Designed miniproteins, single chains, continued (3). Designs and how they scored, part 6

Each design is a single chain, and the fold is of that chain. pLDDT is the mean over its residues in the fold that is shown.

## One batch from the design tools (miniprotein)

Design m8189
Fold by ESMFold2-Fast:
Structure m8189 (fold): chain A 105 residues (1-105)
Amino acid sequence: SLSPEQQQQLAQELGQAVEEAVKEVREKMKETVGEEFDEGARLSGEGLKLIVESVTSGSEEDARRGAELLDRGSELLTKALAEAGPYIREAGDRVHEREQQLLAE
């Protein structure tokens, strides 16, 4: 059984490992899916604005353009979320490996 002092030290070391893993995943996601997520959100927002505006103005062209932008934005957001899964798993595996190393000492 671990002493309270040993438990506190392990918690600090695991906390540092989690912080490092989160930083690495965040940087990798920013490079790989961050831009895709931001673009997807931007296009979806622009599309929704055009659809709402088209209801007020009666513009079929704005409604069509808005729908196309929303569809494209939704596709990018779906893809970004699917691509994020492996990075979250990789971070979890890294933290688990560090936990096992600390518990073996």
Scores: mean pLDDT 75

Design m8190
Fold by ESMFold2-Fast:
Structure m8190 (fold): chain A 62 residues (1-62)
Amino acid sequence: MVGDLVRALRTIPRSGPNDLELRAGELVEVLAELPNGMWLVRSLATGEEGIVPKSFLEVVEP
């Protein structure tokens, strides 16, 4: 969901210019939900934004 903190379940390599590279356990903020199960996210460690498949992310419960 938009505004949620989510954790990368695995290392996700950057495959395109709009993709975000993440390491397993890295925290990101959801900025937008996109079609085809993709999310626009922002890395909390680097501040970089990019697109990641939501199936590789886990919502961090409050």
Scores: mean pLDDT 77

Design m8191
Fold by ESMFold2-Fast:
Formats: structure tokens, C-alpha cells, sequence
Structure m8191 (fold): chain A 50 residues (1-50)
């Protein structure tokens, strides 16, 4: 698929990771932090696209 399709998929993945991090922020802050780390990694992948 095109770069645009990959960017859209990664953006969707980032949105889902953020939602999960926020949901766990109060009950499991360590798990929330792990999701935020994954979000940062997805962000780096987005920035790596041509």
C-alpha cells in the first residue's frame, strides 16, 4: 500500500494506544506508562515515513 495508507494505520494505532494509556492511568500507572512508550515508538515510525 501507499505511504499515506501506512501513515493512516499508524495514526490509528497511536490513537488506540493513547486511549488505553488514559484508561489505565488511575488503576495501573505502570501499564499506562508502557502504552505511552509504545505510542512514542509509533510516533517515531510515522516520522520515518518518506
Amino acid sequence: SSVAERAQQLAGEAAELYKQAKALEKTDPEKAKEYMKKLSEVGEQLLSLP
Scores: mean pLDDT 83

Design m8192
Fold by ESMFold2-Fast:
Structure m8192 (fold): chain A 97 residues (1-97)
Amino acid sequence: KRRAIEEVREQAERLRRLAREEENPEAAALLEAAAEALLEAARAAEEGDGRKAVLHAVAAALLAVSLTMVPGADPRLVEEAIEAALRGLRAVDEAVE
């Protein structure tokens, strides 16, 4: 559904906003990478490549979870990033069905 792809893009934009708020450069880079992965997932879903879409969405979730291993990351931004990546993954799953 077109709405599910829009949700993936909204979660990617959320991750980019968090990257701009994060003062730790390593955490900011991971947030930007997660956002880019969700945008690639949305593009793949729009093109009908469901496997590629899911793989990019899983990559985004793994990048977001990796924030928990960055000592200087803001824990509030980390929690929001994981939520955004998981919502994006769920939306990709809905888009490819």
Scores: mean pLDDT 86

Design m8193
Fold by ESMFold2-Fast:
Structure m8193 (fold): chain A 65 residues (1-65)
Amino acid sequence: SVALEAGRVLQGIGVAIETGFAEVRVEGDKIVLIGEPKTEEEKEFAKKLAKELSEETGVKVELEF
């Protein structure tokens, strides 16, 4: 449902900010996560988060490091 997906997108943005990304941008039908990973684990987590958000919402999620 569209309403449920919108809610998940908003929650995902909050999670990204809390996990140390410098900035989160929503551009039309895509989400851009901007940050500077401090460790290899942060890079891996960012990739997993992007994939998970994309699968849940059907929108594209891009990483900018």
Scores: mean pLDDT 65

Design m8194
Fold by ESMFold2-Fast:
Structure m8194 (fold): chain A 59 residues (1-59)
Amino acid sequence: KPSKEEALAALEKAAASGAAGAQTAAHDLSRQGLVNPEAGDGALSAEEALALAKEGLEA
């Protein structure tokens, strides 16, 4: 199971690579000053963030 730090790093990497879902999620969370994959209000879980990152990097 990925750590929160690992999921965050993967999400940022996917966003930089052009994964649309990851870019939107990372941008929205950063506007709140928080990038938390497990935040309950409008955020991705660590597992969801990592899945988006992997798909974005391989697409």
Scores: mean pLDDT 56

Design m8195
Fold by ESMFold2-Fast:
Structure m8195 (fold): chain A 73 residues (1-73)
Amino acid sequence: LKEKLIEARKNAYLKAAESLGDPEVVEKVREILEKDPTASLDEIAEAAGLTPEQKEKFKKIVNEELKKYLDEL
């Protein structure tokens, strides 16, 4: 159960990073999650060096992806 939630969270963050259209951000997010799979959205956004605009888009996409997971179970 916990492993599935961690995997869904990782996938949500990576999809959100990909949606920003910046491959450097995708690599940064991947690196952060490999070091700390429990890192908060704000910690990931800050460590990846996202601008305020990118952070807002990132947060929105992550929440949408996680909501889809929760709707399925």
Scores: mean pLDDT 77

Design m8196
Fold by ESMFold2-Fast:
Structure m8196 (fold): chain A 67 residues (1-67)
Amino acid sequence: MEHLEKGKEALQRGNYEEAVKHFEEALKEDPNNIEALRLLARAYEKLGQTEKAKEYYNKVEEIINKR
């Protein structure tokens, strides 16, 4: 929870590298955390890392589509 909050604040302030760090920490605790995956994809998109962003968006779709 702390890492998600700090990541969101960093993202809002335009500190995209710090946002990535916090969202990666959140994913270490829960690798299937959909919110953290979406926010990490957003942070990578803001960094111009389009391929990385696409990989995380695809991961979210895989989780949502599993029964």
Scores: mean pLDDT 82

Design m8197
Fold by ESMFold2-Fast:
Structure m8197 (fold): chain A 52 residues (1-52)
Amino acid sequence: DEKDKILTEAAKLHLEGKSEEAQKLVEPLLKGKSEDEADEIRAKFAEIANSL
């Protein structure tokens, strides 16, 4: 899953304190999504970040 790879890279950047770079990676994944779909992506990001 391409999305999982991008979310994993963003989670790593977030844990390094590079939250702005992490947001830049995630933002394109959220564009054009419904609120429900965006929430699912954000939830998955949080789960990956908590697993690292």
Scores: mean pLDDT 79

Design m8198
Fold by ESMFold2-Fast:
Structure m8198 (fold): chain A 66 residues (1-66)
Amino acid sequence: SEPEPLSEEEVKELEEVRAKAAEEIDEKGLDREEAQKLMTEALVKKLLELGREELAEYIRKLAAEA
């Protein structure tokens, strides 16, 4: 089954991480594969910091199958 939904505060923090990762992708001119890897790693790192280990693993698995 899918992990429990994120709280509003967790969603806000992840949105900030996504925005920063998007800026870094644009700044460095990363290709699609590098951009996807950087975004995935940034989100996973934040989810682990929030104690959402199951959701972090779920996101990693989805990215690996893409």
Scores: mean pLDDT 78

Design m8199
Fold by ESMFold2-Fast:
Structure m8199 (fold): chain A 103 residues (1-103)
Amino acid sequence: SPAEAALRAALRALYDEGVARLEAARAAGASVAELEAIVLETYDALIATLEAFRAAHPDDAALNAWADNQIANLEVLREFLEGLSDEERAALIDTLLATWRAL
């Protein structure tokens, strides 16, 4: 649907912004805590965008099911990241950066 295409484009733009922010921060020698803040802010923006599109299209069952699944996955990833040590978090952020670049 046009709504699904618009949502996917908006999410991709947020991932691209997250990549740019992480790359700039890393080049500037940012701490693991500063890199984590960028990842969490990116997740918060993705969740907010998904919730806003879902609210705008309450009768679109396919969009709502997809958005609900994406929100659930992002919330799990957010909680998982917050539970890690600084060393584990740094390694995960490297993996996330590579993953987001591929989107």
Scores: mean pLDDT 88

Design m8200
Fold by ESMFold2-Fast:
Structure m8200 (fold): chain A 99 residues (1-99)
Amino acid sequence: ALEEAERALEEAERAAEEAAKAKTAEEALKAAERALEAAERAIEAARKAGRLEVGERAARAALEAAKAALAKAKTLEQITRAIGLILRAIGLLLDIELE
């Protein structure tokens, strides 16, 4: 259902904002992980709803890149880079939802 994708997307946006405002690497990492999980749920919900978009592949690729970056991140700088990839994936998902 589209409502599932919308709610997951809202959760991802809120978690990404929390990660960006975090004062420590540990806080940023926890919030980034929540944003990543919510973004993944949004992609799966949108796909299940039968929505076809050119941006779907790009959004999935951005999400996978974010997962890889976050998994090996040890410093706040590396976590910030991963958050940037998560935000990019969220932006692509917003384009899919607006279509």
Scores: mean pLDDT 72

Design m8201
Fold by ESMFold2-Fast:
Structure m8201 (fold): chain A 109 residues (1-109)
Amino acid sequence: SLDEKIDELFDEIKALLERIRARYPELQPLVDEVLKLIDEFREKYKKGEITLEEAEDMAGRILRKISELYQKALELVTDPAERDELLGTAQKIAKLVNEILSLVEEKLK
């Protein structure tokens, strides 16, 4: 179902964020802010209380925080290979957030 697919995507984002949290303790406060936004988006969706406009706003806020997280990580990580891995992770999270938006739009039509 669409609901199962959306849940899987949320779980994948949370797993990626938890790996960043575990590897980079100095990023924990910012990761916790992103996780809170993810949980709020997921909860509103599950309650059936989300409009498309609200989903777009929440996704935009998450993507902005992911950008902030990535920029903060670049201040802490100097190794080029680790920086590339962090960029890849940030891009993957952004892709998953946009996929959730697409599926939410499909469900609300």
Scores: mean pLDDT 87

Design m8202
Fold by ESMFold2-Fast:
Structure m8202 (fold): chain A 118 residues (1-118)
Amino acid sequence: ARPLASEEVRVNLGTLPAGTYTVKVKATNRGPSPLLVSVVITADGEEVAGFSLEVAAGETVEDEKTVTLEKEGEVEAIIRATGEGDAPATVEVEVEILDEKGNVVAKGRAEVRAVPAP
């Protein structure tokens, strides 16, 4: 199998006030190759949460983490996909941020394509 790698994909999730949030990540791999999906959540450019999801071809994987923001900040998700395979693979990534009351305060979506190394 050949190494697969994506470009970095950035999703703007907007400005959030200080508080405690639940970050939910959902990755759906459209195949044909399994992928390792990395999602880093930043506030004002500093990492506040990291996710690493192993997503088999045709599979959907979900994970969640609690994040506390000490101050108001601009929140972004930084997404990369890697793997091994002989053909490009595409993963759809959804990020939802919920406040302490369970209200969705931010939502983003990206399609990330991992391609074989040259």
Scores: mean pLDDT 87

Design m8203
Fold by ESMFold2-Fast:
Order: sequence, then structure tokens, then C-alpha cells
Structure m8203 (fold): chain A 75 residues (1-75)
Amino acid sequence: LEEEIKKLEEAIKALEEGDVEKAKEILREMVETSKSPTLRIGATEALKALEEGDVETAIKIARNLKKFLEEQLKK
């Protein structure tokens, strides 16, 4: 959970800095390594948004995923 939150923060920062390729790399790794179906689905949707050139939607999805993981960590 902590590692996935860190990866989402890195992906969001990369997208805000215009480094779309770095964000795609982080999100692809998350899809491949995560045991959470919710995280895999969300990361896949963020990747699709980036493939369509919709960086704003990808950032929104990543931020929502981060919030979801932070809520799970509190339990």
C-alpha cells in the first residue's frame, strides 16, 4: 500500500511536469505488479487516458486511486 501510494505520487508529479512516458512506465509497472484489482483497473484506465492524450483525466484517475489507497492504509 505505501509503495503503491508512492508510485502514484511519482506518476502524478511526472504528468504535472509533462513527463508522460515516465508516468506510463510507473502505471504499467503498477498494472503488472499490483495484487489489487481496483488498483490494476484504475491504472489501466489512466494508461488509456494517456494513450488518448488526455493527461488531465489521467491525473484525476491517479489522484482518486491515491485517495482510495490512503483510506485503505488508515484501516
Scores: mean pLDDT 80

Design m8204
Fold by ESMFold2-Fast:
Structure m8204 (fold): chain A 62 residues (1-62)
Amino acid sequence: MSPLERAQRALMEAINALNEGDIEKAEKYLEEALRLAEELPPGSAEGVRRFVERLREEIKKM
């Protein structure tokens, strides 16, 4: 599986955790997505980081 596919799966897992109200699990997957972003080309890495920032903003509202 490509690093991008792994990062996308981590983001999907984070979204699922947020839908379940499991903030700790969501944060764990967001950290994994950020780690995987380090292996991505600059454009893809920026996309992942921006999405993580958006999901973290949603967590702050919970």
Scores: mean pLDDT 83

Design m8205
Fold by ESMFold2-Fast:
Structure m8205 (fold): chain A 79 residues (1-79)
Amino acid sequence: MEPEMVDLSQEMLDHLTALVRALREALDPSEAAELQAMIRELVEAAKAGMSPEELTALRDQRLAEFRAAKAAALAAALG
């Protein structure tokens, strides 16, 4: 019962799909391992009951951390 629960599950899948698409656009093919790790973390967080807003924040945090680490690694390699 409660069609709303089914709609919420579909909404979560749609939201995860949108987050994953954004990650794929932000990461290079050479970064497939990092992409898969981020996707797995988002899926596990969603299954643990994290809200769509919390999932968006988690994705943004992980992407920012990844970009910062990549920039730091590039800076270290160059100087």
Scores: mean pLDDT 76

Design m8206
Fold by ESMFold2-Fast:
Structure m8206 (fold): chain A 58 residues (1-58)
Amino acid sequence: GLLEEAEELRRRARELREEARRLREEHPDDPEAQLEAEILEGVAALLEAMANFLESKA
């Protein structure tokens, strides 16, 4: 249902934010790694927004 889909999106968002954090910590001086981290954070924010929308309809 919508709540289960929202939970899955939030789980995936957490995984992406952890990966972004790791990239920033392990490659602080690498512009490509910083850009990848920003993209992952952006995708995570989108997934969180989608989860919020689904929860609002459940």
Scores: mean pLDDT 89

Design m8207
Fold by ESMFold2-Fast:
Structure m8207 (fold): chain A 56 residues (1-56)
Amino acid sequence: SLEELEKEADEIAEKVRKDFLEYYLKQGNPKEYAEKLAKEFAEGIRDALLRKKLQE
């Protein structure tokens, strides 16, 4: 179902967001900037995962 795919994509995106947030903070980026960048990247991953599943 779409709802199950969305849940899976959300869980993967949240993990990616946390990993990238930690990465950007370790690189010396300001917290607010790192949080924004990590969120935007995670949203892109979520959208890509849903798009890939809808093609199958």
Scores: mean pLDDT 82

Design m8208
Fold by ESMFold2-Fast:
Formats: sequence, C-alpha cells, structure tokens
Structure m8208 (fold): chain A 91 residues (1-91)
Amino acid sequence: SEELLKELLEALKEAGEYLSAGDTEKAVEALERARELAKQLPLKPEDIEAIVENLELAIEYAKAGDIRKAILSVVAAQLNLIGALIDMELA
C-alpha cells in the first residue's frame, strides 16, 4: 500500500504541474492514473469515494479547459487523502 500511495502522490504532483503549464491532455492522463490508484488504497469506502469524486471533477474540468476548477478539484482530492491518512494514523 506504501507503493500505491507513492504512485498516487506522484500522479497528483504530475497532474498539478501539467494543469499549471496548461497541458490539459497530459493532466487528464495523470488524473486518470491517480483515480485508478486511489480506488486501490486500503481506505474506508467513503474516503475513497470522496477522493475519486474530486479526481473525476478535476478530469471533467480539465477536459473543459477550466484550469482553475481542475486545480481546485485536485486540491480537494489531496485534502481528502490527507484527512483519511491522518484518521488511520490517529485511530
């Protein structure tokens, strides 16, 4: 699961970098990879759903050329991931 988390964080970083550069095609590819990795994490179903939903929103906004909303959706997915990881460590 540590390797999956590392790959997810790398995909999210790549997506953010591509969005900031205006490369929406490569951003979508990175976001689709992040979405599939997120589905495989050993998190609560509701946490996975929240992360995946925000990644799907990021993909749709990126496809529409709405870079700002795509970036905000990636940030929302990252915050949900951080919250889920903190809850696992503190439980």
Scores: mean pLDDT 88

Design m8209
Fold by ESMFold2-Fast:
Structure m8209 (fold): chain A 71 residues (1-71)
Amino acid sequence: MSAEDAEAFVDNAIRLARNYAAQGKFDLALKILEAAKRIVELSDAPEEVKQRLLGRIDEEKARIEAMAAAA
């Protein structure tokens, strides 16, 4: 995928994960982010773009894990 496609994909995955987390569906939210992480890692996007996108996914995972622990 192109860098632009990878960024759009991650933006959509984060939005979807946040929506499920807001519903209390933390396991599903985390599965979405884990799948997004795998797709980014396997993509042909530049390494700098991959590192930035993986960082965004990891930050969102940490946020959702904290919400799940508090629930």
Scores: mean pLDDT 85

Design m8210
Fold by ESMFold2-Fast:
Structure m8210 (fold): chain A 81 residues (1-81)
Amino acid sequence: MLFSEEDIEERARQTREWLDEHLPHASEEQKERIVELERRALELLSKAAEAEAAGDLEKAREYREEAERLAREREELLASL
């Protein structure tokens, strides 16, 4: 797996700490949304890696495309702050 559940939760904690330090003016909803988008994108990338390893290239592509969409939404939200 590219990222374990433990890796994703550790990343979420680190991202939340970074947001609290660098973007303290952002609302709790905005910070939670940014963390959730990152968590979901990492989970999808792990699923894509597993699908690719299993030879399911179409499923891997679908997971990567969804992860990229979530990453763009996260970047747009960060840019709005």
Scores: mean pLDDT 83

Design m8211
Fold by ESMFold2-Fast:
Structure m8211 (fold): chain A 66 residues (1-66)
Amino acid sequence: ADELIEEAERALQNGDYEKAVELMEKAIKENPNNPRAYQLLARAYAKLGDVEKAGEATEKAIELMK
């Protein structure tokens, strides 16, 4: 889980937003209750211009942090 998150952060820094989405989808599959994975997924979708999916991921992250 941590390795996928670190790889996704590197992908975001390198501008590889599609890879960041893929890595975060894998992290969520391993632990669907990880708000950090949804936060990074939201950032990746925002960079790709997918405002709707970015909003959905942000909302899920907030819900899991309660």
Scores: mean pLDDT 82

Design m8212
Fold by ESMFold2-Fast:
Structure m8212 (fold): chain A 80 residues (1-80)
Amino acid sequence: ALSEEEKEKYKKEGEEYIKKAEEYKKKYEETGNPEDLYKAAEAYEKAAEYYLKAGDKEKALEADIEAGVAALEGAVEKVT
């Protein structure tokens, strides 16, 4: 089992990646550039990985869903 210190470290890393993803989503709102949505998706995927390592399966699932939504939205914008 992971130590409580290791779980806290991974949870903080996940939180940092969520913040990065939200920053990219905000940048997309300003620029309309689908590359910012793909960067947001990558950041959400990293957040999910760290939350899973921290044992927070619910936050990991939420981050994975957000990653999928951002990636799909970026793909749709490229064809419209």
Scores: mean pLDDT 83

Design m8213
Fold by ESMFold2-Fast:
Structure m8213 (fold): chain A 68 residues (1-68)
Amino acid sequence: LERKYASKYSASKILEVGAETSEWLAERREEEGGSEELVEELRRAAEEARRGAEELREEAEELEEKLK
């Protein structure tokens, strides 16, 4: 049970960092006059990563409740 919790929690955190990084890259590309398509793709990837992170976090929280 603890291994599954740690795995899901870690994956959630990795996706959160990925989402933040993608948003930062999108903003930087927009400031540098980068392609609108690339900026939109980076923002979409960030949103998908955040969604995945939230799902994994919810699963981890359910497992945490069972550990208590």
Scores: mean pLDDT 78

Design m8214
Fold by ESMFold2-Fast:
Structure m8214 (fold): chain A 140 residues (1-140)
Amino acid sequence: SEREQKALEEWRKKIKEEVDKIEKHLNGFVELAKLTPDYEEIKKRFDEVIKKLREAAEDDIGTASQKIAEATKELGEVAVRGIESLAKVDPEAMKKAAEHVKKTAEELLKIGDILPSRHDEIAKIVEETLKKVEEIVKKT
């Protein structure tokens, strides 16, 4: 019971630490998104993603795993939209935003490593997102 309690607390702490890193990288992306007319929508949607990830850290592992997979998908969709918008206004800012997406992807994969039931789903979403971002970077 005490060992199981400790394992759950350590797991929740690990998720919270990775979410804090994700939030930092997304805040860097949002600052660049201020150059786009989509800034308010991008900010709102990323705030909703971070809220969902933080709520997941307080849930049971099954519910947390589902919320994290859904938040990862939403994050990928918003990131691609932001990169497409930045490509039209500032190619150098777009490249910086793409680096924030790559760093966010690294932290999401670390979360996937501690969620074996969703690891492949998270990895696939991350791979598809990074591929779309790379194609936009190549065209700019």
Scores: mean pLDDT 87

Design m8215
Fold by ESMFold2-Fast:
Structure m8215 (fold): chain A 60 residues (1-60)
Amino acid sequence: MEEEREKLIEELKNYLKKYGFSDEEIDQMILAFKRAYDENGLEAAKEFFEKFKKYIDSLK
């Protein structure tokens, strides 16, 4: 569903802002996420997002 996709994009955007990424960097990450979603579907994109958050948390 597009609503779920937009929700994940918004969560990713807010998460990256919290960690001090620039708007340009956030836009690039969102573009990559959209491509991953379009290629692999919602469940794969959710898994990617969760692993990405865990990875970022390990760096901070």
Scores: mean pLDDT 74

Design m8216
Fold by ESMFold2-Fast:
Structure m8216 (fold): chain A 58 residues (1-58)
Amino acid sequence: SLEELKKLIEEARKSLPKGVYDRRLRMLDSAIEGAKKLNDPEGLELAQAERERVEKER
């Protein structure tokens, strides 16, 4: 669900060191694939936007 996806993104931010971008990107890749399997366009857009933010931050 979208709520579960948002929780996953927040957990990724809390549990990973800020400099560990590769792990954060892997977690977001998993979230993107999950959203695709659930046919959740809002969750997919959210996860993709967050992935772009993380890539830009590195």
Scores: mean pLDDT 72

Design m8217
Fold by ESMFold2-Fast:
Structure m8217 (fold): chain A 97 residues (1-97)
Amino acid sequence: MEYSEEQREALVELAAQRAALETDLKEVPSEELARRIIERLLAEGLEDAGIIESLARMVYAINKIKAKKEGIPEEKVEEILEKSREVARRVIEEVGL
């Protein structure tokens, strides 16, 4: 599949946020989890970078609300999200987007 750089970066962010949500912000998501999420997103036919970015922002808001309710420090949340983005970017590169 051929994605633009804007679509690829938006997909990295959405996949990273979804993976972190599935791990309840307790650990850095695995490459296997990120790949599963990316495969599902591709199957949904998401191509509009703006829509993907909007979805990513929504999941980020959910992650922040969940972290606050569970007493997870903001610094820890941002560390997990940063690492989740690194994992998602590697998987997207391997998938050939």
Scores: mean pLDDT 84

Design m8218
Fold by ESMFold2-Fast:
Structure m8218 (fold): chain A 85 residues (1-85)
Amino acid sequence: MEMEKRKKELLIRLVAARLTLEEKKKKEGKSKVTTEEERLVVEAQRAFAEGRYEEAEELLRKVEHLITEEALKEAEKVWEEYEKL
């Protein structure tokens, strides 16, 4: 249960960070999104996919500003919709 709960929370955070990056690119253009922010999110996705959850969490902490309350709520809705399938 604990590992499954952590995986779910981590996945929701990953989705939130990606949603925030996409919204920044759409609204403000690519100049408002740094290469470092994109790299950290991609690295976190790889760590998660490879089962390195602690490393993925650490990488996401470096881009915590992309994990906004609004993005988290949106990511949770996406996850809830997925579970209803």
Scores: mean pLDDT 74

Design m8219
Fold by ESMFold2-Fast:
Structure m8219 (fold): chain A 80 residues (1-80)
Amino acid sequence: MSLDELVEAATFALLAIKAAFPEATREDLLAAADTILTHARAQGMSEADLAAARERLEAEIDRILATPVEELRAAVRAAS
């Protein structure tokens, strides 16, 4: 899995979590991101790529939190 593939997949997972659980906080989404990155580390992703992914995912989480839940739900539906 490439860095870009990981960030894309993780962003979609985080978006889906917020769409399903509108009450999910920034801290909840960051914890979910850190869990995903732990699995990526176990699969052999470099610490440099993990650090870059963490920064990109934090920015994506901020975008998700700024997006109306109805738009997040529409995005999940479109990807299904």
Scores: mean pLDDT 87

Design m8220
Fold by ESMFold2-Fast:
Structure m8220 (fold): chain A 79 residues (1-79)
Amino acid sequence: QPSPELVAKAQQLLAKQLAQLYPSAADSPEVQAVIQQKAEVIALAYQNPSQYSKEEWQLLSLSTLRELLEAAQAAEARA
């Protein structure tokens, strides 16, 4: 299970990034759900950094950012 402290830290970082790009979408339920889910995955990766190669870390970061941007754009389109 991911550490609650690491999950909270990941949520804060993801929320900050989205708020800079799509401030009106940051409070949407869809965006919050994606942040929650991705924060848990990132927290698990931070607990076991030695299990992830440089390339795996890069792919994880890119996929997370892409999913967040898609969720934010969908929320903005409905706002």
Scores: mean pLDDT 67

Design m8221
Fold by ESMFold2-Fast:
Structure m8221 (fold): chain A 65 residues (1-65)
Amino acid sequence: SLPLIPVRAIILAAKEIGATDEQIEKIREMVPDDTLVTPEQAIELLLKAGMTKEQAEEVVKRVLE
């Protein structure tokens, strides 16, 4: 089974690495905070919010540790 990550945990980890309020709001516009996503889907959401691939990978790493 793939690990499922709640979007609220992704938002918290994104804030920890210095994501802007505008980037966080873009994530919230795409999916509800209670949505469960795969690590791959989390990367896609973070990239669409304007984060770099390296930043997106760091967010997912922090959530999965």
Scores: mean pLDDT 84

Design m8222
Fold by ESMFold2-Fast:
Structure m8222 (fold): chain A 58 residues (1-58)
Amino acid sequence: SLEDYLRALLGSSDPVLRAAAHELLRTPAEELEAVLRKMTTSPDPRVVAAAREALALL
């Protein structure tokens, strides 16, 4: 599930991915798609990849 994926990212060695997962887990369901779509415009390709996978699980 999306929640399981985000919880796995909280265990990442990458502090940027941990911060992104923390923000997404605190995001209300009605805002989640908009936040994820904004993350796909990130200059960090790791954040973009994580956001794309999360959108696929939404």
Scores: mean pLDDT 82

Design m8223
Fold by ESMFold2-Fast:
Structure m8223 (fold): chain A 93 residues (1-93)
Amino acid sequence: SKLELFKKAQEIREETLEKLNELYRKLLEALAAGDKEAAEKYLEEIRKVVEEAIKELEKLKAESDDEEFKKEIDDEIEKLEKFLKEVEELAKA
């Protein structure tokens, strides 16, 4: 079951990164164009993707008694939270 949990975490990570890369590019293009409405929509979509990924990762963490796995999940959640904070600060500028 440890291998299954690591595999699920990797799948969540890969899917989340693909979505965030696309949305972040679109956000940067909207900001460069001065399109405030598009920028606000992409920022909201980024927030939703991050929040959903964190929920899925926390659920996997709860299913494991492995301290190393829990630490890797916590590190990934922290990275997602820092990314969202940086994106929100960028959108305010």
Scores: mean pLDDT 88

Design m8224
Fold by ESMFold2-Fast:
Structure m8224 (fold): chain A 60 residues (1-60)
Amino acid sequence: MYTASASGLSVAQATAAALRVIGDIPEAKVTVSGGTVTVEAPTEEDARRAQEILEAVRAR
């Protein structure tokens, strides 16, 4: 499995990021813990997409 993650997120940012990743990459496993979102994706391309989503949410 390929992993993407972001930390230092607010509760709202972590929730928004997790929902968007699940919507865009339904095969991914998403874990939210204490302002950190970790995504396990079946492909490297899906992990890259997940990282882009996490970074976009963090930038808001």
Scores: mean pLDDT 80

